# Designed miniproteins, single chains, continued (3), part 104

Each design is a single chain, and the fold is of that chain. pLDDT is the mean over its residues in the fold that is shown.

## One batch from the design tools (miniprotein)

Design m11611
Fold by ESMFold2-Fast:
Structure m11611 (fold): chain A 109 residues (1-109)
Amino acid sequence: MSEEEKRIRELVEKLESLVTQLRQAVADGNLDEALKILEQMRNVLRELSEVARKAGREDLAERLDQGIETLDVMIEAMRTATPEQALRLAQAAIDFLESLIAEVKRELE
């Protein structure tokens, strides 16, 4: 396994851990924590896209770049929403991120 392939797998595991933390923050109604986790996930997705591109996985990198753009829109919407609306948006972000992680895992098989 290349160093890039190993790093991709490590970043995917980190994203799965962060989704679990995000689910808990949303369940607790903790909007500040949910936003911090989403920003951390955005940073992990950026690194994952860069590593995927270095590994020659251009299609995966493009999919991740689109995912980051979608997540950035969701984060901005949450920042300008009421707390109740922001928590609903956070739940939509969880569903989106779980789908994205599942797609990445399929690309690695």
Scores: mean pLDDT 88

Design m11612
Fold by ESMFold2-Fast:
Structure m11612 (fold): chain A 101 residues (1-101)
Amino acid sequence: SAANEAAAEAAKQHLIKAQRAFEEGDYEAAIEHLKEAYAAAQQIADEARRLGLQAAAYRQLGKVYEAMGDTETAKKYYEKALALAEEAGDAALAAQIRNDL
């Protein structure tokens, strides 16, 4: 549906903005955009697409917290991302997340 496509595009745009903020060292802005990406993905009816985008958002949250030196919070987000990627059937993303752990 148009609503599902709009939700997916919103999630992707927030992931792009989060990556830019992360590269600029703006970890607060990166976290805000990643939370918005996760929320936008919740509106997607297609389960695999929804779970895959949610996994990507949680993986990036792990990277942000790791860059901030919060290794414990980073591991929790990587574990959540891995569970979602496995549920989505995204073997490539799951393999990437295992390398982040």
Scores: mean pLDDT 90

Design m11613
Fold by ESMFold2-Fast:
Parts: structure tokens; sequence; C-alpha cells
Structure m11613 (fold): chain A 60 residues (1-60)
């Protein structure tokens, strides 16, 4: 259903915006605390999720 697909895509865009905001916050946290391995690992994990989402969208 095109309507269901549109709803899923809208929800995915909302989640993407949330991921972008969280990533910006973690980037700031890492910049302020460069030796914090937990913050760095969390940022790296989020960056991978964002990259994987972009790849999935590109592949169709």
Amino acid sequence: SDALKAEIEARMREEQARLDARMAALQKGVAENPDDADLRAELERLERVVAELEQLRALG
C-alpha cells in the first residue's frame, strides 16, 4: 500500500532527525571530553547506524 509506505517513510524521517540531533550532542560531548571512551564509542555506533540507514535507502 502506497499510503502505508508513505507513513513508514515519514516515521523514518522523524527517526533520522532524532539520530542527527543525538549525533550532534555526542559530537559536542566528545569534543569537550576527548578521552571519554564511552562517549566516543556511542558516537561511532550512531555514525554507523546513520551510514547503514543511508546505504539501505540508496539500495531501495
Scores: mean pLDDT 82

Design m11614
Fold by ESMFold2-Fast:
Structure m11614 (fold): chain A 107 residues (1-107)
Amino acid sequence: QAAALRAQAQQYLQQAQQHLDLARAHIAEGTPEALREAMLHVGQAIGDAGQAKAYARALLAVDPSEEARAYYDQVLQQSQQLLQEAERLEAEAVARAAAVRAQEAAA
C-alpha cells in the first residue's frame, strides 16, 4: 500500500503546516492565553512532522524503488524545515511571554 503511506505522510505534513500557521496567528495576537495556544500548536506541529517521517520510512519498507527513496528524502527535508520553523515560533512565543511579564511588572 505505497500510495496509502504516501497519502498519510502528505496529510501529516499538511497538518503540521496548519498548526504552525495557527501558532503564528496566536503569537501575533500576543495575549498570555494566545501565547499558550501558540505553544500547544507548536507541539502538535512537531508531532505531526514526526508522524510524516514515520509514514515515509514505512513506505521504504514496502517499496524499495528509487522513487520511494526520493519521496522519503523529500518528506525528511520538509519535516526538517517544519521543525526549524516550530523552533523559531517557540522561541518567539517565549520571548513575547517574557516581554508581557516585564510590562506587567513595570506597570
Scores: mean pLDDT 88

Design m11615
Fold by ESMFold2-Fast:
Structure m11615 (fold): chain A 70 residues (1-70)
Amino acid sequence: EEDLKISREWIDRIIDHYLEKAIDLVLEKGVEKTSIEEVAKALNISPEDLERLFKEKYGMSIKEYAKKKA
């Protein structure tokens, strides 16, 4: 179970790291040609968890955010 002493800043840094890698992978391969499953597999995380974390942080899906950046 989680340690209540873990700082929010430390947790945010870890989440940012995963989400930045996800965005980079989608942009590298192309938004239309990249599946969420491929991105999640490369990061060793489930597609469900990846989508949930991205939605919590940015309020939108990975593909929607990547489209805005492309």
Scores: mean pLDDT 72

Design m11616
Fold by ESMFold2-Fast:
Structure m11616 (fold): chain A 92 residues (1-92)
Amino acid sequence: SMEDLMRKQIARLQEILARLREVLARLRAGEPVDPAEVRRLIFEAEVEIGVARIVLGVGKLLNEVNPSLAKEMEKLIAEIEALIAEIKALLA
């Protein structure tokens, strides 16, 4: 179902959010990070955001969007994009 697909994508976004938060915490603490691994994580995050946007678009087209799940997914996208921007700034 569309709801099951949205729940699975929310879980993937939550995993990425947690990994990005760990990277940001390490960078802020001045701890060593592998820039290549961080760039790979950012790429993976951007891919999963793209998938989430497609899922939301298809759900809206089919009129099968759970508003609560859509709101949670949009919130996670915004939080991940903000973290990516901050991590990129710290790596510059």
Scores: mean pLDDT 89

Design m11617
Fold by ESMFold2-Fast:
Structure m11617 (fold): chain A 75 residues (1-75)
Amino acid sequence: MPSVDQVVEQVRRLIAWARAVYPSLSPAEQAALLAGLRQTRAELQAYRDRYAPDSAKLAAAIAEIDALIAEIEAA
């Protein structure tokens, strides 16, 4: 089972990758990436709720994905 720190690190790598690739994607690929980010956010929330509801680190990682989704949607 991955540790909370491993999950947070994986999420941060995903965010960095998404930021790097998003401007070069087609509209269809951008929509697919947004759907993937929303799915990852939902899975991360479910993980936090089930295994670590009081984890400030997971709450921060969820907020970082939410901020990226909002940033992309505003562009």
Scores: mean pLDDT 83

Design m11618
Fold by ESMFold2-Fast:
Structure m11618 (fold): chain A 93 residues (1-93)
Amino acid sequence: MNEFLEAAEVFGALTGVRLELLSVDETRLVARVVGTDLELVLYKNADGTYSAELLRGEEVLARASGAKSAIEAAARLAQKILSDPELRALLEP
């Protein structure tokens, strides 16, 4: 399993959401949060750091960046969402 798939599993485990994989390659993963219109995007930056974003269409609702691994980026994003009641509510159908 590649690093982005492991990071997506960590995000799901921490937040309690189910993810539907839409695309994955060596630089990026996009997954839908099941029961919502939200997407999780994990990607590797040109500088070798990792970022995680929660999107609604083109809107970035939350971001974690500058992480050393895809798992760290996903965990930081999950922590931001869980710390914000408004963002947490968006993960519910």
Scores: mean pLDDT 84

Design m11619
Fold by ESMFold2-Fast:
Structure m11619 (fold): chain A 94 residues (1-94)
Amino acid sequence: KKEEARKLLEEARKIVEEAKKEGVLSEETAELLFEAIDYAEKALETGDKSLISKAAALATAAGVLAIAEDTPEGVKKTLEAMKLIDEALKLIEE
């Protein structure tokens, strides 16, 4: 359901904004997560499923960067946002 996907993406965006504001998430990791959310939102709005792969790739890149460069709390917030993005992308794909 498109409304469920939209809510998941909004929740993911709030987690990233909060983590960035708290200083627990790097600018670079936050930027990749925001790009992933933006592409997922475009996929939801346009029905262009090719954007799902791009969103998933950006979310994966954010996770790798967070594990390499961020604090344990930043990694935790990144994984929470990635889970919400993945759930939204699965709903968009269906």
Scores: mean pLDDT 84

Design m11620
Fold by ESMFold2-Fast:
Structure m11620 (fold): chain A 80 residues (1-80)
Amino acid sequence: MSPAQQELEVEVAIGLLRMLFAVLKREFQKNPQWSLEQKVAAFRAAFDAFLSRIKDPRTRAAVEEEGKELLKELEAEYKK
């Protein structure tokens, strides 16, 4: 609700999302047989679960935008 509090919550949520992304990249390295589509589906599932835990609509919107950017990076990295 407070702009200052929302800004901090957004920054924290983005940081946590980046940590989740790093963990997922490590898990994908353990599954060399997975197709790009399967890896994207796994990211989508984990991201959806993460997004569902965020209560503030503003923070959820910011995390959703960051997630879309990370998805593009994931595709680029694992397309090879």
Scores: mean pLDDT 79

Design m11621
Fold by ESMFold2-Fast:
Structure m11621 (fold): chain A 65 residues (1-65)
Amino acid sequence: MDYGKEELAELGKKAGVPVTYPPTFEQLVALREAAPPSPELAAVLREIAEKLREIGDAIDAGELL
């Protein structure tokens, strides 16, 4: 269950932007700048942003990067 992984790879390929999984905030910004805005893109980026916030909470707990 990898929400956004395949979508990120496809967006990166279309935009010519290298991305990893889990994506960094910098990679998400680059994708947003390179790709035209769309409802689908906005929904994917919003979901990924929520997952990054969860990672941030884990960092505060000293468990993850």
Scores: mean pLDDT 65

Design m11622
Fold by ESMFold2-Fast:
Structure m11622 (fold): chain A 99 residues (1-99)
Amino acid sequence: MVPIEIIKVKSNKEIAELAKTLKADEPRVILFDTGKKEFDIVVVREEPSEEAIKFIEKSKTNVALVLVPEGADVDKVLAEAIKRLLSLGYKPKSFHDFR
C-alpha cells in the first residue's frame, strides 16, 4: 500500500516551499490540506519540477502531490491515492501530470 501523508498548511505558497524539499526513491503521496475539501492532483517523478512548483503555488485548493519514481506503476499509485482521499472526505478537482 502506498503511504499517504496528510500535512496541514496555511497556504499554497507554503505547499510550494515544502514541495521543493521533497525527493522520493519510492512512490509517495502527500496531501497538503489548506482547510478545503477539493484537491488538485499533481503527478511528478522523483522530485517536483519548476513547472510543478509554479502550478502548486497558483492552485487555490488542497494539493495531492504524487511522487512516482521511474519504474513505478503510476495508474496503481493514483488509484490507491484517490480511493483513500475520497474515503477521508476529500474530492478531486483536477489532474496535472508534470512527469
Scores: mean pLDDT 81

Design m11623
Fold by ESMFold2-Fast:
Structure m11623 (fold): chain A 110 residues (1-110)
Amino acid sequence: SPIAELSRGTGGVGAMGGGAAGDPSLPKTSKHQENAAEAARLGTKAAELIENPDVAREVMRLIREAVEAMLKGDTEKAAEYLQKAADIARSAGHTEAAELFNKAAEIAKK
């Protein structure tokens, strides 16, 4: 979407020109927000490695459910969703994506 492209473009410039320098000026994020963002990044990267649209859609749904669970403080449920995404990716032959989902599940448990 045009809004997502604008947000990504601005984020890229911010990361290069002020990602670290800009961070002190930002409101402090909660542990749940930081862990959810990290899990979402790894899960989204894993989903990009999945060329099968049906599998990609299913794992993206599980990533959203995991992020919602993390924001609610339900880290165990979030890890369960990410583990399920890893199993689906592995069953579809996407071993690298499955490993990324497993890393996201470990982050969710923190």
Scores: mean pLDDT 70

Design m11624
Fold by ESMFold2-Fast:
Structure m11624 (fold): chain A 66 residues (1-66)
Amino acid sequence: DALAERLLELRAESPEEAQRELLALLEQEGREEDLQLLLNQPFPVLSPEEREAARQRRAEAAAALA
């Protein structure tokens, strides 16, 4: 998957910034599976605040589709 390859490269160079950029990119691309993986990873790099905001946006997007 081309998107996954690009995200992997970002993560290798600067994991903290890559996680934030990854979150924004996944939301913009509508990659729900990858978003769930990022938010539910066992050792999250993102701050609790950032994760909570992302979960809220995710839930709203899902509700809009329903």
Scores: mean pLDDT 67

Design m11625
Fold by ESMFold2-Fast:
Structure m11625 (fold): chain A 62 residues (1-62)
Amino acid sequence: MSKEELEKEVKEALGLMALGIAKIALERGRYDLIPEYKELMIKAGMSEEEAEKEIERLKEEA
């Protein structure tokens, strides 16, 4: 397995974890933590636009 494949899998896993944490926080009414979760998503390799779109989606589902 190449280093590139491993790095991609790690970033995907981090992105999924960030989304999961954000979903739980929004379900609990923790909208005050949205900026922190958005930053985590961006650090996991998501664009700012992608992170904003996912937060909006999670807010609609919560």
Scores: mean pLDDT 74

Design m11626
Fold by ESMFold2-Fast:
Structure m11626 (fold): chain A 99 residues (1-99)
Amino acid sequence: MSEAERLELEAEAALSLSYMVIAIAKIEASRAESKEELEKIVEESKRLLEKTLKKAEELIEELGKVDPERAEELRKELEEVKEEGERVLKEIRERAEEL
């Protein structure tokens, strides 16, 4: 495996973990019965998402040094995941305000 291939796989894994954090947050929120549960889901999901996105960003930056075209593609995906995460967390917060 080349250095570029390793960095790409690790970056894709970090992005996939970020999507999983968002998916789990949606599932947990759908099962939550109280404002306190929803607020805790938002806090934990935000913390986990920040960690996985930071790891992805660092790996994409390193990939950019050896494969700038592939790094650019993954940066676009990173921005999409960031936007989806913010949207989902906002929806969960808004639901908490209604309870």
Scores: mean pLDDT 88

Design m11627
Fold by ESMFold2-Fast:
Structure m11627 (fold): chain A 110 residues (1-110)
Amino acid sequence: MTPQQKLEQAEKLLLDGAEALRGADEEAGEKAERKVKELIEKGRESGKEAQYLIEAAKEGERIAREVYERSLQEMDTVDIGVGSGRAILAMSASNLFSKALDLAQETLEA
């Protein structure tokens, strides 16, 4: 995979992660999508695409972790089924953001 292909795949994974997160928590997913799109644009404008994709992945993972932790609390206090479903989607989003982070970091390794 070329460095450019790795950056393109990382962008796709970041957007897929935000979509998965929206399924777990619509507000959190929308916030993640807005931040991801903003950082992708800044990366393209600055020529520092990899650095901004890394920042986007870290922000996405932070939001996904917060949703996951709230989902665990919901399983204990509100509804096990609702909390479990959200936890699975938040974990899926975290995994996608982690893969995007790895691909973006690889483009900085000479």
Scores: mean pLDDT 83

Design m11628
Fold by ESMFold2-Fast:
Structure m11628 (fold): chain A 80 residues (1-80)
Amino acid sequence: GALVEEARRLIRELRRAIEELRELKANPSKENVTQLVAAALRVIGLGFQLSLLRRQLIERGEHELAEEIDRLLREAGFKG
């Protein structure tokens, strides 16, 4: 239901944020430092939201989606 759709939306947002951060890290410049910091903070914020949502998904039996979130959080540098 709504919880699953919210999780899928946040997963897509985090994947985009991780890719943006990766691109900024690969091509760093003094002019994009602010964008790099903003992208890093966005990854952190989305990661916290998904970590909380993962717990709720497990409680509702949505184990496959919770596992996808766990894997994505590890890719973002979060240790579970």
Scores: mean pLDDT 83

Design m11629
Fold by ESMFold2-Fast:
Structure m11629 (fold): chain A 63 residues (1-63)
Amino acid sequence: SALEEELVRMLVEEMGVSRESAETVVALIRAGDRATAELAIRSAEELNRPDLVAKIRELVATL
């Protein structure tokens, strides 16, 4: 989906993770991995990236 592609791009660009790692994180969140979603949100908050926090929460809300 466009949301998932955007989130992968943001994780790569804003958090400096590899595309493979970003795709894995998004896939785990999509599969209902609550711990991965909460860790990703916390990491984005620690980096002061409110746009990334909003996108992660948006993906979680679609589950």
Scores: mean pLDDT 85

Design m11630
Fold by ESMFold2-Fast:
Structure m11630 (fold): chain A 64 residues (1-64)
Amino acid sequence: SARDEILNLLRLEYYDPEKFAELRAHYAKVRAEQGPKYHEAGIALAEADPDPEAREVQLAALRA
């Protein structure tokens, strides 16, 4: 599921903590607070990421 894919991306942070540090916190908050809307909010957050590599990976997972 998209939720599980977001969680897997956050786990990838274990290997690249700088890339996903802020996105990890924001994704956790959005999932907890918005439920079904976390997907749309997650996409918006990913699109705002200044790192194009992180943006591409997260958008791909959220749109799967």
Scores: mean pLDDT 59

Design m11631
Fold by ESMFold2-Fast:
Structure m11631 (fold): chain A 103 residues (1-103)
Amino acid sequence: SDSAIGTLKLIRRVEESTIRSIEKNRDNPDLARQIAIAAYESNEALLLSQIKNETDPAVRALLQEQVALYKKAKDFYKTATVDQIIEKEKEIIAKIDENIAKL
């Protein structure tokens, strides 16, 4: 689905921008956590919007798995170190790339 691929590519771009913002704020862990959580809230909203308009059940399932991953990451980020947040963001980018390859 071109629309689903477009949404995942947009989310991937947000994740890369988020990593750069966190790296600029490495000396402020509370702000780094806020940046990561806010980006995930935005990306979750984009995914939920795409799911609402997706007619292919297999594509919807992949997008729902991505939403579940974001929900788990948000809870983790409440207590995570800056380095742990950056590592988790990179893992999420890898999962986005995997999901794009399946579409």
Scores: mean pLDDT 86

Design m11632
Fold by ESMFold2-Fast:
Structure m11632 (fold): chain A 75 residues (1-75)
Amino acid sequence: GPSPSELAERAGRGSEALRRAAAEGRPLDKEQQEDAVAAAEFGILVDGESEALRAALEAARKGDAATALRAFQAG
């Protein structure tokens, strides 16, 4: 599977993509969805499962940048 360094880098890209897409009021594209999902999965792996991280993962899978960003900020 991916290394912790690779997961952290992808999580960083996902976080930036979420902020940008939310600011622009647009959905995530396919690559941004994959990076945002990786960010949520990395959060669950590191900090354990929470309602906020589950909500972030679900929103990321749907390409909903604004909802995913708010869920990450609540966690």
Scores: mean pLDDT 78

Design m11633
Fold by ESMFold2-Fast:
Structure m11633 (fold): chain A 101 residues (1-101)
Amino acid sequence: TELPAYLKEVVRPSPRGQALIESLTGRSFEEMTAYDFLLLMLTYLLKEGLVEPKPGPLGTRHLRVTSEEARALFGREEFDVNDARGLLDAFIARGLVERIE
């Protein structure tokens, strides 16, 4: 499966983003791909119960926000997991990660 070019971009987690990554992996990462960052953040949110899968027909999955903390992070009540660009932009807007220019 070919990843879109924007998911192959190198990103830098902020100190806040690193704290979430370290709680999940036991490690800090100075830089990673946007794809790896999104995967780790979604894994963190699911593990902590801050979002939950919303059942959808035939393989489209949405995540529902279950907490005030997740609502504050995203500014939304639900997400399409296939909207990786929108998710990345939300994490940047909330100060969890930055693009390396």
Scores: mean pLDDT 73

Design m11634
Fold by ESMFold2-Fast:
Structure m11634 (fold): chain A 82 residues (1-82)
Amino acid sequence: SAEEEELKRALEMAKMAADATLEGAREISKYDPEKGKEFRDRAQRLLEEAERDPSKAREVLEELGRLFREASEYLAKLLAEA
């Protein structure tokens, strides 16, 4: 159904957002390993939640978007000091 396809798309988007956040966390880890691990762990937990309960994929996607912004802002701050 259209609803199932939409949910499937939301889960795929959540996976992509998690991957982007994990890339950011990897870069952060070069400067701040503890903070990099924190972002990585948070992204992994959110993705696991969406995979366990796909009905939450939209909520997880929104949270991953916020997490990606936090990671990007933190990385920008680190790079400004380098």
Scores: mean pLDDT 85

Design m11635
Fold by ESMFold2-Fast:
Structure m11635 (fold): chain A 112 residues (1-112)
Amino acid sequence: MLSAAEALDLLEDRFGVVLAEARRALDAARSEEEVRAVLEEFKKRFEELLELIRELAPLIPPEELRAFLELMREAIRLFAEDAKERFPSLAEYIEAVEEELLRKIDELIEEA
């Protein structure tokens, strides 16, 4: 079984990779179709990460888990703002994805 520190490090690493890949893909996107594909992939990878968070949450002190979830919340907000600024025609879709992901993080914060 993983230690608390190992579990938290794994979650931080996984989130960092998911976010970095999404940011690079968004920077390379040149059309609304490409942005939609980036957001769909980000959502999919993020759902996988949320499942991992639920599995590892019992191993992590509540205060440390909450701090990590708050960091994820802020990072997702910034990512969505960048996407909306570059592709304002997709703002409604981007906001819907953002709200769905933030709601799931909020549920985990309440459980922490």
Scores: mean pLDDT 85

Design m11636
Fold by ESMFold2-Fast:
Structure m11636 (fold): chain A 76 residues (1-76)
Amino acid sequence: SVLEELKEMIRKGESLLEIEKRAEEAGLSEEELIELGKVAGERALEKFLKQDISEEKRKEAEKKYEEEIKELEELE
């Protein structure tokens, strides 16, 4: 089903503009468009929460990488 394909595209991080274009091409109903909107909202929330956690984890990963490089350089 097109609706399920578009839901998966939203979850995979596809462009919402491309998803809307495909929804229009498929002639989705108002109810189906609302369903897509809900999935997009869930994605936005997950991305928001993941961004907060990801920023800290990215900083930790960058610091760990820097420490590993320094250790290797000190070994000559």
Scores: mean pLDDT 69

Design m11637
Fold by ESMFold2-Fast:
Structure m11637 (fold): chain A 82 residues (1-82)
Amino acid sequence: SDVATALAVADALEAAGNTEAAAALREAARAREEAERARAAGAPQEEVDALAEEALRAAGEAAAATTEEGAAVAEETLAAAE
């Protein structure tokens, strides 16, 4: 599933040191899973739409974190070096 794939990618990103991208991708996967569960349970359209908006926002944050991962990793490396 898309969620399982996203979580596997997040695990790989974290192992590579891209922790911000991994965290953002996990949050996007969680939001997507909530939206899918609500839809499957027959939740009102208003609730499904709200969860879909949250999933879209989280996906946007994950995309931004992935493109900015180099800067975030550099800042973490400098902080760790003291």
Scores: mean pLDDT 68

Design m11638
Fold by ESMFold2-Fast:
Parts: C-alpha cells; structure tokens; sequence
Structure m11638 (fold): chain A 61 residues (1-61)
C-alpha cells in the first residue's frame, strides 16, 4: 500500500540520519512520524509531506 511505502521511506530516512550522525532530535522526529503512520494517526498525504520536509532538512546537512 501507499502507506507501507511511506513507512519504508521514513525508516530508510531514519537509518540514513543515524549513519550520518545527524542530531538525535531529528532521528527521534523521524521515528515519531513512522510511529504515527503505523498507528494510523496520520493521513497518507500528511505523511508524504512530512517525509518530503524531513528529507529536505537532511539534504541540507
């Protein structure tokens, strides 16, 4: 499903952030997003926009 694809993208993003030694707060924010998606507390559209924002922030490091 689209939600499962977004969850996978969030998990990959968290791994990338950890491997690059980015701030703990950023990694926790990504993990919180993934947790909310698993619980169905976030729409697919909201999840997509949040992942896009987080990816942009990571690329700026």
Amino acid sequence: SERDKLLTEALVLAIEAKERNLPRELILEIMELASKMVRGELSVEEGRERIKELRKRIEEY
Scores: mean pLDDT 83

Design m11639
Fold by ESMFold2-Fast:
Structure m11639 (fold): chain A 60 residues (1-60)
Amino acid sequence: SNEELAEALISAKFKDKAELRDFILAHAPPELVPKLLAILDSESDVRLATLKIVDFLLNS
C-alpha cells in the first residue's frame, strides 16, 4: 500500500539519491515508479526528494 511504502521511506534514512532510486525500483508498484522517479529527478537533495515522494504517496 502507499502508506506502507511511505513508512518504509521515512524509516530508511537514505544517504544518497542512488539508494533512494534502488529502493523505489525494488518496492514501489510498477504504475507509480515513473511518477516517483520524476520527483526524485526534480530534487537535488535526497532528504527533500524522500519527503516529496512520501507526501505524494499519502495524498494521492
Scores: mean pLDDT 85

Design m11640
Fold by ESMFold2-Fast:
Structure m11640 (fold): chain A 92 residues (1-92)
Amino acid sequence: MERREEAIRRARENVKKAEEALQSGDFETAKKYAVEALRDIAEADPRLRQQAEAGMEAVEKLFDKAIQLKGEEGKRYGRLAVEIVRELLDQV
C-alpha cells in the first residue's frame, strides 16, 4: 500500500541514470544509481526484497570490477550489473 508507485518511479529514473552514466564510462556514478534503483525495488515490492538485496551485493562487485578494468572490459561488467537491475524492475 505505502507509496509503491513512487518507489517504482524512482527505480525507473535511477535505472535510466545508471544506463546513461555507464554509456559515458562513469562507472562510479552508474554504480550509485544502480544500487539506489535496487533499494527502490526492494521498497516497492516485498516479493522481490530478497532478490534485490542479493542483487545489491552482485551489482556492487560487478561495478567495482568495472571501475578497476575501465574501458570496454569495464563496460561489459557494468552492463551485467545493469541487466540484474532491469530484470528485477521488469518483475515489479
Scores: mean pLDDT 85

Design m11641
Fold by ESMFold2-Fast:
Structure m11641 (fold): chain A 65 residues (1-65)
Amino acid sequence: SLEEAIAKAEATIQAVFDALTTRVSQELLDEGRPEQAAHFQKLLDQFKDGVIEVEARYLRRQAER
């Protein structure tokens, strides 16, 4: 279904962003840069939400055709 396709896309996007956030945040924390780690986490969360919204909109448009 369309809902299943959107949910699968969301899960995939979430997993990719979670992996990136974990990797970069750990590197920044290891360098003693916790404020930059927090800033990067917020930035990636905003980008993740935007990517999910764009993909969901694309899938809905494809279903209407």
Scores: mean pLDDT 82

Design m11642
Fold by ESMFold2-Fast:
Structure m11642 (fold): chain A 59 residues (1-59)
Amino acid sequence: MAEKAAERARSRGGSVGSEGAKKAIEALKKGDIAGAYEAVGGNGPALSAIMETLKEEEK
């Protein structure tokens, strides 16, 4: 999951490392949007891509 989220984030908003993507996913699971945004280095498009990946995974 984290690798797929990182790939989508790169496609949409630039480079996000696996650790950054993993931290963003964990923050999003806790409802911490601010923490997730910080984990992706303030990259909104990357965060959106990760959120979509997580939402699809949950459904």
Scores: mean pLDDT 71

Design m11643
Fold by ESMFold2-Fast:
Structure m11643 (fold): chain A 68 residues (1-68)
Amino acid sequence: SHAARRAARQAALARLVEILRESYAAHPGDPEAAARAARERVEAWAREQNLSPEIVALLMTFLDALAA
């Protein structure tokens, strides 16, 4: 359903925010290292949870935008 897809996207974005927060906290003063660590963690999480290609594409799009 549309509501279920919206909820899944919101949950994925909330987890992305947590991963970004933890990665930036682990790499103070090094935003490039923090961004790389966050991307690696998101990719590992997506693989572990077998996330849909749609959700994976959404997460990667946000990570790419933050790196620009």
Scores: mean pLDDT 83

Design m11644
Fold by ESMFold2-Fast:
Structure m11644 (fold): chain A 80 residues (1-80)
Amino acid sequence: MPYQPVEVSEETEELLSEMTQRWQAALDATTDPAVQAALSALFQAGMEEFIERLQAGEDPLETAKRITAETEARVAELLA
C-alpha cells in the first residue's frame, strides 16, 4: 500500500475518537448542505495534515491536539 503505518497510543486513539464524534455532531446540527460540504472539506483537510505530520515524525498526540484546535478555529469562522 502507498501509506506508511504509524503506531499511535491509546490516548491518541481516544482523542481522535472524541474529535470524530464532535465533528459528526457539528455536521448533524447543520441543515444547510453547502455548510455541511464545507465542514466535511475542513475535517478532511485536517486529517490529511495530521497524517502528513505523522509521516514527518511529529508526535501523534501533540499533532492531533494542534490539528484539532486549528480545525475547530476554521469551523468557528465558517459558522460565523
Scores: mean pLDDT 74

Design m11645
Fold by ESMFold2-Fast:
Structure m11645 (fold): chain A 68 residues (1-68)
Amino acid sequence: MKLSGEKMFDLQVALALAGYLPKDYVPNGVFDERLAEALKKIGAPADGVADEKTLAALKAVGLEHVLD
């Protein structure tokens, strides 16, 4: 699934609240280097696509509901 701006924003907010993004991070709905590093920290591909590997990584850290 391709991440739309709204779903991308939801993902950024969830990762920031979970502590995977810096406290000064401003969610903007755009895939950037900081979001890519946060995805790598949870074991997800840093490609901006919500595939099965990304969903599995989110589920493993308790964030699967973000892309529901």
Scores: mean pLDDT 72

